# Designed miniproteins, single chains, part 74

Each design is a single chain, and the fold is of that chain. pLDDT is the mean over its residues in the fold that is shown.

## One batch from the design tools (miniprotein)

Design m2578
Fold by ESMFold2-Fast:
Structure m2578 (fold): chain A 91 residues (1-91)
Amino acid sequence: AEAEERAREVEALRLIAEELRRAAEEHPELRETLLEAARLVEEAARALEAGDEAAAEAHEERLIALVAPDPEAARLVLEAVARAAARVAAA
């Protein structure tokens, strides 16, 4: 059901935020950017949980805009997404 798919997406976003916070500890030069990325992902998760898909999309657009000028930050965000996906698959 759509609600079950949304619940899984919300959980995945929360795991992405955890992986981004971990990456921020390991990459002090990008710490502020990665913590802001984690905050935007957490806000997207809360918006989706509330059923506000438009707000979730707006937070995703802000995340893309935040990391687009920095290829290393973009790479670390993609790695966080991959790690979160692996954790969901292992659960």
Scores: mean pLDDT 85

Design m2579
Fold by ESMFold2-Fast:
Structure m2579 (fold): chain A 82 residues (1-82)
Amino acid sequence: SEAEQRIDELIEKMLKSKDPEEALVTLLEARQYFDDHAAELTPEQRQRVLDRLIEAVEKLLEKMPPEYQDFLRRLIEELRAR
């Protein structure tokens, strides 16, 4: 779907970012886009997107400065709770 493709583009932009602040802004944009378009997705598509967002945040966590790591860990927990 177009929504899944847009989220994939945002994930790629986030993972390619060298600026921690830009990466966080892009991550929050991806999450907001998912929330705004969740009603357009099937349950299976929503689960795939959630799984991809969780994996992307876990990859981002490995390369982010320590000051952002607690925020990202909490975000992973929030996404897994859905």
Scores: mean pLDDT 82

Design m2580
Fold by ESMFold2-Fast:
Structure m2580 (fold): chain A 70 residues (1-70)
Amino acid sequence: EKEKLKKEIEEAKKLIEQGINLDTSFKRALDSLYKLALLYAKEGNQEEADKLIQEAIEVFKLYSKKIAEL
């Protein structure tokens, strides 16, 4: 379950970096990051959950930069 979410996040981030399906890729990345962060939080691993929140902020910055290039 966590491994599938990690792969979805990495694949979506790659697509955003390449400028492919930006809107869909961004939404998939954020959804997967949210689900993974929630799983870590439920297990009491707040440190990993916080890292995923920071990663979501970086994904938003990347998406904003890519949209501005269009």
Scores: mean pLDDT 82

Design m2581
Fold by ESMFold2-Fast:
Structure m2581 (fold): chain A 55 residues (1-55)
Amino acid sequence: SLQQQIDQLQQQIETLSLKQLEADRAGDDDTAAQYGAQAQQTLKQLFQLQQQLQS
């Protein structure tokens, strides 16, 4: 269902945010930026699915 996909994307964003934070704390700026970019991409997908759910 769309709700299950939304829930999965929310968990994925949480995981990516934690990985970004760990990379940042390790001083790995490139890896932190990559995880941040992936989180932003996943967030865009989340917004699209939320719009579909309301349509």
Scores: mean pLDDT 85

Design m2582
Fold by ESMFold2-Fast:
Structure m2582 (fold): chain A 88 residues (1-88)
Amino acid sequence: SLAAALRAAAEPLGLEAERARAAGDLERARALLEEVGRLLGAAAGRLYGEEFVRTAEEKGIQSEDDPELAAALLAALLAGARAALAAA
């Protein structure tokens, strides 16, 4: 899914940001963290837009009416992204 792909792209950037911070390159760390925030924001938007609505409609639940389903889908996307990154 697009949300999972965006989260998978964000994780290596987050690791790069931590490396830059540890090396004392705070400008690079800041730029990488801004990019991570952008990708995670896009992933959340896709979850609430396309993937969340599609899944909620299949289950007969409206996304804006069920924050627990939203949290569960977000957790599943994060777990999927982590599994994909563990293979790299």
Scores: mean pLDDT 55

Design m2583
Fold by ESMFold2-Fast:
Structure m2583 (fold): chain A 85 residues (1-85)
Amino acid sequence: ILQELGELYKKSKEAYEKGMKGDAKTQEESAKELERNAEKARELGEQGRKGDFSVAAEAAAEEVVKEIEERKKEVLEQYKKMKEE
């Protein structure tokens, strides 16, 4: 769980950087990837809550989800600005 959350965080950071530097299509793809990663992190947090690692896994998942959602908002804001000039 914690290793999987770390992998999602790393992939989300890479998607964010790609989205911020890319064109509108790349930004859309990066936003979708970030959304999928946030969903995956929520699933891992729910699994952790029910298991022996609940406290650490839940806290880590909440942090990862929050960071992914914030990065997704930044990518979507860039996308909107490109569409609105």
Scores: mean pLDDT 72

Design m2584
Fold by ESMFold2-Fast:
Structure m2584 (fold): chain A 91 residues (1-91)
Amino acid sequence: SFERRFRIYLSAAGYSDEEIEKILSSKEAAEEAIKELEERIKELEKELEEEEKKYEETKDQKYLSRMIALKLEIALLKEALELLKKILEEM
């Protein structure tokens, strides 16, 4: 189900069961969470661009490690966002 996959992706991104239940508690809560996830993804994409620039300038592996972590978090949140949009359509 979309809900089961949504829970897995958000849990992997560091969200608690209580936070996930709150998001799924109402249509209004889900709509608010969509906006919050979109803003969080935008913030992480900006951080990724900054870390990419630092890696290009320095070739320091610490920036590469940070880029990998950011890319993973962005991917998890983007999948959760698309699933939440589908869940919202069924609410």
Scores: mean pLDDT 89

Design m2585
Fold by ESMFold2-Fast:
Structure m2585 (fold): chain A 105 residues (1-105)
Amino acid sequence: SSKDEQIAILNELIEFIVARSEEIRARVAAGDDAGVRALARELIAYLREIAPKVPKEVAEKLEEAARRLEEALATLSARDLAARTLELLGEIQLFIFRKLEEIGK
């Protein structure tokens, strides 16, 4: 069913967010400033790529996060960029959990 497809896509997105959050923390721990910036660029591209494949409300949240991350990439140090990226990923994850609860009703 389309409902099962939505659940599958949203769970895949949560798994991706968890994995990327771990990668950001690892790069910060290593002092890899260039790696943090590269990962942020990859995240912006991924969020924009996946947006058309998820429910509209989730897509809007991903597009807003991509815009905020693009601004952060232009203005923040690598350390502050990493913190902002983790914050934005956490916000997306929480939004998806709430959306999954709504779908599960």
Scores: mean pLDDT 87

Design m2586
Fold by ESMFold2-Fast:
Structure m2586 (fold): chain A 72 residues (1-72)
Amino acid sequence: TRVREGNEHLMQGFEAAAQGDYATAAEHLRLAAEHLAGTPDQPGVLRDLGVVYERLGDREAAARAYAEADAA
């Protein structure tokens, strides 16, 4: 299911972030946000994605992720 796939990506994203691999974390959190679109969990994932983009130095991507979280 979409939610199951979203949760799997969320777990992989957090594991990558825990290892300092923010590029892999961003990819998995982006996929998690897509799969969890329209659910109550999506805004939280978008905020986590924003934090990961900040760690990567991508301030524009971070700003967009935060804006999407605030709009959800």
Scores: mean pLDDT 86

Design m2587
Fold by ESMFold2-Fast:
Structure m2587 (fold): chain A 99 residues (1-99)
Amino acid sequence: SQEEFDLGVAELVRAMGNIAFKEGDYEGAAKLYEKAADIYERSGQLREAATAYLNAGKAYLKAGNYDKAIEYFQRAIDLDPSLKEEANKLIKEAEEKKK
């Protein structure tokens, strides 16, 4: 199905995001995680989408884009409330660095 193909693409793009993050390309990693999250969300894979948004937020935090980091951490919580404790700690870190 189209959904099965899209999920395979999302997994590949997420893996590329992980590589970019390890290489210190935080801006590139964030954009790759955003693309993976969008595909997962459209496919109804809300937990995978939430994890990808959390990773996009972490990448933006490392890149110094605190507003986008907070936005994506909040989106991760909205899709998967089990991430609330981790994401709220990262939101506080981003808010402190933004001051």
Scores: mean pLDDT 91

Design m2588
Fold by ESMFold2-Fast:
Structure m2588 (fold): chain A 94 residues (1-94)
Amino acid sequence: GAPKLAGEALEVVTRILEEAEKNNNIIEDSEMDETTFDAKQFLELFKKATAENQDPYDEFMLRLMLQEAKKMTKILKSDVEAAKELIELARKKT
C-alpha cells in the first residue's frame, strides 16, 4: 500500500542525502553521472503515486525508480531542497 511505499522511499532518500553529505557527494550539474539521484523527478512521481486517486502506472514507476535510487550515492546542489521536501512528504504519507 501507499504507506509501505512511502516508508521505503523515506528510508532510501534519507540514506542518499546522509551518505552524500558525509562523503562530499553533493555535486554540481556538470559532475552528474549514473550514480546521481534525481530528487526533483522522484518528488514529482512520488506526489502522483501517493495521491488518493493514484494511477497504478505511477505506483509501478515509483517502485522502479525506488530500485534505481538504491544505487545512487550523489545528489545535485540544486536538488538538495527537493530531497528534503521528499523526505518530509514521505514521512507524512507513512
Scores: mean pLDDT 82

Design m2589
Fold by ESMFold2-Fast:
Structure m2589 (fold): chain A 58 residues (1-58)
Amino acid sequence: SRARALLEALRRLYPGASDATLGRMVLMLETDPEERARLEELARTRGWEAVYEWVAGQ
C-alpha cells in the first residue's frame, strides 16, 4: 500500500525513530482524507503505536 511504502521510506530516513513517531509521521504525510481519518481515529483510541502496527501489517 501507499502508507506501507511511506512507512518503509521513513524507517530508512529516520532509523532511530520510535514506532509511535513513525506512525505519527505517516499520518501527517497521508493525503487521502478517508485513510487520514482512519489513522486519526486509531491514534485517538489506541495510540500512535497502533497506527504503526496497522500500516506495518498491510
Scores: mean pLDDT 84

Design m2590
Fold by ESMFold2-Fast:
Structure m2590 (fold): chain A 65 residues (1-65)
Amino acid sequence: GGATSGRQAALRGAAGDAAGAAAGGYEMKVSGNEEQSKYGWLAAEAGARGDAAAASEYGRLAAEA
């Protein structure tokens, strides 16, 4: 589901896997709830730029959406 994809994107970003985080964010964007997609994308983008704190926060919001 979308929440799982967003959480995975945030976890990959936090672990330093920017490519995995970006891929997870795209999956989130094309499936599930719009809010989950938005936060999943933001988590992936934060992970891609190396901002683990922002990636974790947006991933949490995606999981709760």
Scores: mean pLDDT 64

Design m2591
Fold by ESMFold2-Fast:
Structure m2591 (fold): chain A 94 residues (1-94)
Amino acid sequence: SKLEVAKAELERLAALNPRITAAQREALLGIVEELLAKEPSLSEEEVVAFVHLLAQAVLNPGALPLLREYMESLGISEEVIEEVIARIEAIRAA
């Protein structure tokens, strides 16, 4: 499934960057799960790219504009984009 692909990629990225905590991995996977429920037509390639940008954004708030641009390029609504960004900011604050 696309969610299993996302989970495997998050686990791979966390192994390469120990600054991504187990709690942050689970929270990021939750963001992917909700996005896939709203946007079921996303390809596995698009999901992998999204996961990479989520991981970058949780480590560096300077990556949030890149994540926004990517979501806009996929036709994702502004409401959903704002929800994703707010969730990343909450993950960073925890």
Scores: mean pLDDT 85

Design m2592
Fold by ESMFold2-Fast:
Structure m2592 (fold): chain A 60 residues (1-60)
Amino acid sequence: SEIDKIMDEAVEAARGKTREEVLRIVQRAARKLYDLTNGNLDETARKVRELAERIRAVRA
């Protein structure tokens, strides 16, 4: 799905990045997710939390 592609691309982009760069990546992904969910704030927040957890795992 388009959502899965955005999530996967953001996780890969976050590898080896600084905390500031990761924040920008997450913010960009959140905007795209918000647009794809037609402004569904709860769904966007859920996906952003999932994304943050996945990014933490790959940056460990």
Scores: mean pLDDT 85

Design m2593
Fold by ESMFold2-Fast:
Structure m2593 (fold): chain A 92 residues (1-92)
Amino acid sequence: SAALAAQAAEAEALYREGLEIAERTKRLQMPGGPLAALIGFSRALELLTRAAELYRALYDQTGDPRYAALAARAEENRRRLEEEARRIGLGE
């Protein structure tokens, strides 16, 4: 349906933006030091969480195992980013 296609597109956009912000933050392409890093990591974690939740909702609605795999991928990338943020002292 158009609604399911829109939800899938939103999940993909959130996932891609989350990864882009995380990579940019880790490369220090965002000037501003620790505060800019905190903002970047927090935003990336929020976007990856929302992407995972939306993919899980799509799996629950459709039964399509592709969405379960995409949710797991988003959750794993969120977990890795959370560990990276914790290692540099930015918390959870």
Scores: mean pLDDT 82

Design m2594
Fold by ESMFold2-Fast:
Structure m2594 (fold): chain A 77 residues (1-77)
Amino acid sequence: MAPLSESEAAALAVGQMLRVIGAIEDLRLGFMSEEEARKVAEESIEALEEVAKLSPPETAEEIREVRKKIEKLAEEA
């Protein structure tokens, strides 16, 4: 396998987190449907799990924290 570097993993994780935060805020402001926001959150949770599996152990722990934060935000969507 081609494991992710720390920088690559961090960039991907931040990207997914920002994607979910943006979708939830757009939902709150009425710019996005509830179904669309939920789908974005679900896809980002799956992507973060994949990134964590390919990441160094310490980076994987940070990504798991981001994933948990997104799961909590998704419950609001």
Scores: mean pLDDT 76

Design m2595
Fold by ESMFold2-Fast:
Structure m2595 (fold): chain A 80 residues (1-80)
Amino acid sequence: SKLMDQELVKELSEKSAEEIRELSNSGEVIGPTFAALEYLKIEGVPSEEIKGMSPLELTKRAFDRILERAFERREALLRE
């Protein structure tokens, strides 16, 4: 299995969320950073922004986005 580093982030930034998920499911790539990358792709973050991120930054950005979405969903539920 491959571990995430800066070079691999650049390479995978060009792939779709589906391709990244497929790689993770096959065991070719593993770890929370790959899940973070997939999530940011699903959220529509441009490949150009992702390329510049370290694995740590990628993970932090994904968690920030997840929290933002969680707050949005909670607000929507309170408003019907």
Scores: mean pLDDT 72

Design m2596
Fold by ESMFold2-Fast:
Structure m2596 (fold): chain A 89 residues (1-89)
Amino acid sequence: SHMEKKLEELLKEGEKIYEEILKIVKENLSLAETLEEIKKSIALALRAIGAYLDLKLAVERGDLEAAEKALEELKEILKEAEELKKKLE
């Protein structure tokens, strides 16, 4: 169905974004020189884990709106992780 294909696409996109966030967080942790920078990096990782699990649960439930919301949250977290990386470089 159209909905099933859309949910599969959202899950695949979200998985890629989640992996990219974790990669950037790992890089940010290697660049971090202060406890505040470490705390910010860990907080982003925890938020990403939560959003990714929300996406998986939404897909499992067939909830397209919840899946799209979770994906948008992952995109926002990715942007914040990239902004932190630029600040640490």
Scores: mean pLDDT 90

Design m2597
Fold by ESMFold2-Fast:
Structure m2597 (fold): chain A 61 residues (1-61)
Amino acid sequence: MEEWKKEKLEELKKAKSVEEMIELMRKYRDEMIKNNVPEEVKEEMEREAVRIYIELAEKES
């Protein structure tokens, strides 16, 4: 699980735009549902995604 989280977070950081990041998170949510990922892990991914989203949005300004 830790390796999966690291890989997905690195992919989010490589996103070129807010739109791309949103699409990646949609895919990750689907994967988490399919793999019955614990709620705590989902919450952690969402928190990290929000942080990355804010950074991307600020850079795009």
Scores: mean pLDDT 76

Design m2598
Fold by ESMFold2-Fast:
Structure m2598 (fold): chain A 95 residues (1-95)
Amino acid sequence: SMRLEIEMEVGVAEVALAVESLYSEDSEKAREALRLAGEIRELLAEIAPHDPEVAREAARRVAEAARLALEGRTDEALELLREALERVREALERL
């Protein structure tokens, strides 16, 4: 199920970002990344039935952002999350 794949991918990413937010030198930026990932997760439930491609792409970007944050590349992770959030919001506005 694509929905289950999306939920698992974003859930794993949020756990990774939550751990990073507690132990990173950039804890404030890591907390912002976690906040953005959570906001994307909520919107994915709305968009997935209408635009599954946008939902999949956003989930992939959240997973990639978690990987970047774990590598200390938190600014790149934040930019990727902001782009993913904006894309999902734009897709929802077209409904």
Scores: mean pLDDT 78

Design m2599
Fold by ESMFold2-Fast:
Structure m2599 (fold): chain A 88 residues (1-88)
Amino acid sequence: SREKLEEEFRKLEEEAVELHQQAEAIIMDPSTPKSVRRELAIESASVTVLLLHIRQALKLGDYETARKALEELKKTMERLKKLIDEAS
C-alpha cells in the first residue's frame, strides 16, 4: 500500500543518515586508502540520488517507480554497509 511504502521509505531515509555519517567519518580519516575513500564516496552519492528519486516519484504519485527505486536503494545501502564494515 501507499502508506506502507511511505513508512518503509521513512525508515530507510533515517538509516541512510546514519550510514552517511559513518561513511563521512571514514572518508575524512587521513589513514583511509584513496581507493576505499572513492568507493565510499560513490556509494554514498548513489544513496543520495536514490533518496531524491524516490521522494520525487512519491510526490508525483508514481508508486511503481518509487517501489523500484526503493529496492535499488536497499541494494545500494547494503553495498555501502559492507564497505563501511570492511573499512572499519
Scores: mean pLDDT 89

Design m2600
Fold by ESMFold2-Fast:
Order: C-alpha cells, then sequence, then structure tokens
Structure m2600 (fold): chain A 86 residues (1-86)
C-alpha cells in the first residue's frame, strides 16, 4: 500500500500535514488532524469537512477518497490535498 501526504489548509493559512497509508479511513486521519491542530478555526473547519465526508461518502471512506471529495466540493474554506510519497 502506498503512503500519502495529506495537507489540510484553513482560511487563516494554518496547515496540518500528515503521512498515512492511502487506505487509512478518513475518519481516523481527520480526527488526528483535529487533535494536532492548535488553531481553533482550523479544527472547526476540519470537523465540518469530516461531517460532510461521512454524510456523502460514509464512515469507511479512505483518506484519498475524502481528499478528492473536498477538492471537488470545498467545505468551510478548507483546502485538502493528498499526494503519493515516493
Amino acid sequence: SATVRLTLTGRSGSTIELEVPEDTPALDVLLEAMIKSTDEVLRDEIAEALRAVIRELGPDATVVEAARFVAENPVAGLTVTAEKVA
């Protein structure tokens, strides 16, 4: 399984970056991002993106599927990218 670098950027310019297996559940990754975020605004934006992902894709959605969904359907000003690590 490939590793992906997930980058979450909020409206304030605050960023969280995580490296996870591409098949990791989005729920687990986004919860980790919320826990690691010291920016309250970014944390709330991630929480709103998580709600949208669960609603539209379901709880078993992968980090790659979630990143694609948020890129195609911007949520709460959050920018999400996922790139494969070499």
Scores: mean pLDDT 83

Design m2601
Fold by ESMFold2-Fast:
Structure m2601 (fold): chain A 81 residues (1-81)
Amino acid sequence: DEERRRAEERLEEVFARQSDAAVREGLETALQKLGEIEKELEKFKKYDPERAEKLAEEFQQMRDQYQEQIEEQERLRRELE
C-alpha cells in the first residue's frame, strides 16, 4: 500500500513536470520527460492495475497530442529554415 502510494505520488509529480517541459524550448527534453512518465506507469501497474490503466489512457492521449504537435512544429520549423 505504501509503495503504491509512493508510485502514485511520483506519477503525479512527473505529470506536473511534463506540463512545464512541454512549454519549454527543447523538444528532446519534452520527449525525455514523457519517457519518465511511461516508466513510472509501468511500475505502478504492479500495485494497482485498474488505476494505472486509467492513468495510462490519460498519458496516451497526452502523448499522442504532444507527439503530433511536436512533429508538426518541427516540420514547420524546418520548412521555415
Scores: mean pLDDT 66

Design m2602
Fold by ESMFold2-Fast:
Order: C-alpha cells, then sequence, then structure tokens
Structure m2602 (fold): chain A 56 residues (1-56)
C-alpha cells in the first residue's frame, strides 16, 4: 500500500531528526506515489506515534 510506504518514510525522518518539514512532505509524496495531502496525513500520524513535530 502506497500510504504505508509514506508512513514508513515519515517515521524514518522523525527517528533521525525529530521533525518533518514541508520539503520532507513533498519528498514523501513523490517517493511513495501519493498525494501531498496523503503524505501530510501519514507524516502527522507518524509524528503523533513517535512524538515528533511537523514544521510548515
Amino acid sequence: MKLLKAYELAKEIIKKTGKVTNEDIDRIAKESGVTREQAKKAAEMAAKDLGGEIIE
């Protein structure tokens, strides 16, 4: 599932940096083949699960 790939990519970014930027969301969308909105949703879920933050 493409959405699962987006979530896993967001988790890796948060594990390494503690945050996801707008540029990271764009990259997640491109790499996973999901929409920007779906990538942002996946990043928000990963941030909630891991205690990270979203920076826009």
Scores: mean pLDDT 81

Design m2603
Fold by ESMFold2-Fast:
Structure m2603 (fold): chain A 56 residues (1-56)
Amino acid sequence: SEEELLAETREAIRDYYRKLGVPDEVADRIADAFVGLYKAGLVSREAVLRELEVAK
């Protein structure tokens, strides 16, 4: 489902930025920002899927 895709995307983005040394709170806000951009129609589904592939 879309909700499941968004949850997986958030976790993948959080993990990616945490590995770069970003604090958990900041990593969470970055993940929320990307999800917000997707919901606002400012980023494509393909971009979301690409982020998941890069973060894996």
Scores: mean pLDDT 75

Design m2604
Fold by ESMFold2-Fast:
Structure m2604 (fold): chain A 105 residues (1-105)
Amino acid sequence: SKVEKAYELVKEFIEELQRLVDEAKARGELTDEQYEFIKKLLDALKEAVERNKDRPVEELIGLVEQQLNALIDYLKSLGTPAAQRLAERVQKLRDELLKKLREIA
């Protein structure tokens, strides 16, 4: 179904975001506290997506956009060049995901 296709696409996207965050932490670009806070944001996104996996794609789009905007705003607030680069990368991936989800909807 369209809903199942959208759910799988978002799930794969969250796994990719987790890898990017883990790599940034491994490079020393995030403090332990920043990394743990980002993990809480990603876990909240995972839980929200799982609870809404059977909802219309348009509702999933709104939820994902809201949660990713919160992550991007947090990364921008850190004020480091590495966090700004990570925010820009997350924004690009968000825009690509939202485009694909709208094509499914």
Scores: mean pLDDT 87

Design m2605
Fold by ESMFold2-Fast:
Structure m2605 (fold): chain A 86 residues (1-86)
Amino acid sequence: MLEVEVVSIKLNADGVLTVTIRLKGIEEEEVYITLKASGNIKSERAGPLKSGDEATFSIPVKQAKTKVTVTVHSGSETATVEVDVK
């Protein structure tokens, strides 16, 4: 089954949030990744990716965040992870 874990998360002084994720349970497929933080949503295609691969995303935000949601879609499978920023 598709799984996602957050490897690192950083919010810089300019209000840009950088998130790195690692995928498991995937065999060389293109994924659709949705990043949600403080009312902002960014979606991006990545890959093809394999189990153990990492992907990094940056999203500008106006305020500091207490929670980020990352959702990954691959075919019929979906995985979601939430992490606190700070």
Scores: mean pLDDT 75

Design m2606
Fold by ESMFold2-Fast:
Structure m2606 (fold): chain A 99 residues (1-99)
Amino acid sequence: SASATVTAAATVAAGAELTLTGTVTADGAAYGSGVLENADGTAVAAAGAAPGGAFSQTVTVDAPAGTYAVTANGGNDRVQAGSTAYATSTASAGTVTVT
């Protein structure tokens, strides 16, 4: 089985850096990434997959002011930027307000 968690600051300025920190538990090699999504479910800032049981990844938030969902992907499968391969579990960290 696999699980992932992520946390982020409650607020971030538009165009600033947001750090996504989380943990992944998976059978075998663990990979995790954080994603910030708008109301349409479109990623506006995403970290590439990081190996290991924990991740801390800084992303630039190229998004206008508003409320965005924070999610994590984690598992045995490595998520690659621009691919349709996904980690085997997802967790939500709540929301981030972009100001």
Scores: mean pLDDT 63

Design m2607
Fold by ESMFold2-Fast:
Structure m2607 (fold): chain A 90 residues (1-90)
Amino acid sequence: SRLERLRAEIEALRRELRELEEEIRKGVSKEIGIRLIGLILRAIGLELDVERLLAEETDPEEIRQLEELLRELRELIRRGRELLEEMERK
């Protein structure tokens, strides 16, 4: 289903962010920075897709699930941005 695919994509991004957090703790590089920016951009793309789906959805249960996914994506984007700022200080 659409929701299962979105959840899988968000979980993959969440895992990648955790891996990047560990790598940044060991040291920073331009390669890690590029990967982090790429992750943030993909998460923003999914946020826009979820917002579009919310605008078209009429089922209250589907709306609730999409709103939850939107909150998760916004948290992930915020955490990624904070991590990027941490890298700029090193």
Scores: mean pLDDT 86

Design m2608
Fold by ESMFold2-Fast:
Structure m2608 (fold): chain A 63 residues (1-63)
Amino acid sequence: IQQITNTSQNVTNQSNQGTNMSQINQNQIVQMMNQIDNQGNQSTNVGIQNIMNQQSDNISSVI
């Protein structure tokens, strides 16, 4: 009985701290997604421009 009571209180304490950590994790995920989206768009645009410039040379060789 004492082991079950101690386990229940430990779970309750961990649940309270878990809630705070879950909120922090959600905020961090949103921030990481925003950073990936912003940097991904910039990297994709630069990459596409570089690929298009190089492909223009290749297409000129094929034509």
Scores: mean pLDDT 53

Design m2609
Fold by ESMFold2-Fast:
Structure m2609 (fold): chain A 81 residues (1-81)
Amino acid sequence: SLSENLRLQRDYLLWLAEKQPDNRAAILAALEELIQGLNRKGAPQEFIDELQEIRDRLAAGELSAAEAVERTVELIDRYLA
């Protein structure tokens, strides 16, 4: 299900932030995969747009890897509430 996939991606992002906190490339790739998966599953556009903003700000160096993961986790938690 979408909810099960979101929980799995949430756990993976938290694992990346703990084990590879400076690996911006891995976190960017994980966010891009999440965005693509949500688009294919027809998730709400507002949710996709917020993830895209986090991804773009991380790519631009406006967010650290840890900040991008934190914001993505908070967004997923709001969606699953």
Scores: mean pLDDT 86

Design m2610
Fold by ESMFold2-Fast:
Structure m2610 (fold): chain A 102 residues (1-102)
Amino acid sequence: LQKEIEIFILQQKAIATLNEGIKIAEKHPNPEVRKELIELYNKGIEAVKKGDFKKAIEYAKQAREIVEQNKSEFTPKQYHKLMTGIETVIRLAREAEKLERE
């Protein structure tokens, strides 16, 4: 029961972080980059909700690649927030996956 509660808290934190990423992505001037990032973030949210932390990490890494490839099109502040958010999601998902393996 305690482990399930801890995983639930990690899931909620990851979902909140992904939703903040969507808000930042919505402000991007390039409609293709905006569409791809929002789709990956939504897939990440669904993976986290289903407890598929391996897929959540995979989608977060794909989002990281898109953000890195389009770095020049973000403000430094937006880039930093997106990259920090992606790393937070990966960390939280790995922690949840480790708890499941106990």
Scores: mean pLDDT 86

Design m2611
Fold by ESMFold2-Fast:
Structure m2611 (fold): chain A 63 residues (1-63)
Amino acid sequence: SPLERFEELMEKLREAIAAGAPEDEVNALVTEAFRVIDQLPESEREKAVQRLVELLNEAAAKL
């Protein structure tokens, strides 16, 4: 399901960021996450966007 795919991508993003993965790899995961968000039910999209933005803000704060 799109929600399961989103959870997988969030986990991969967390691991990639923690491992210091290349920017291209992180950007590819973020791009795919936004694509999956567009496939989510409307009620889940806002929460998913907020979760993704929060994760990216945490990553940026560590740079």
Scores: mean pLDDT 81

Design m2612
Fold by ESMFold2-Fast:
Structure m2612 (fold): chain A 74 residues (1-74)
Amino acid sequence: SSLRRALEEIEKRAKELEEDDSLEEEKKRFLFEVLAGMALIVAGVARLLYEKEKDEEARELAEEARRLAERLEA
């Protein structure tokens, strides 16, 4: 699904960011906050799909995206 691909891309970018020793810590924190915000948008869209269409895959994706956002904000 497009939402799953979006979540996977966010995770990929987060891993690349964790491995990037060239960035200042302040810039890294800002970028992690941006990625967390993107994950929350994915969670919100997935939740809306579940509520409107009762798509169980969307419900699971919403929870995965919310957990990713929590990890990235830590």
Scores: mean pLDDT 84

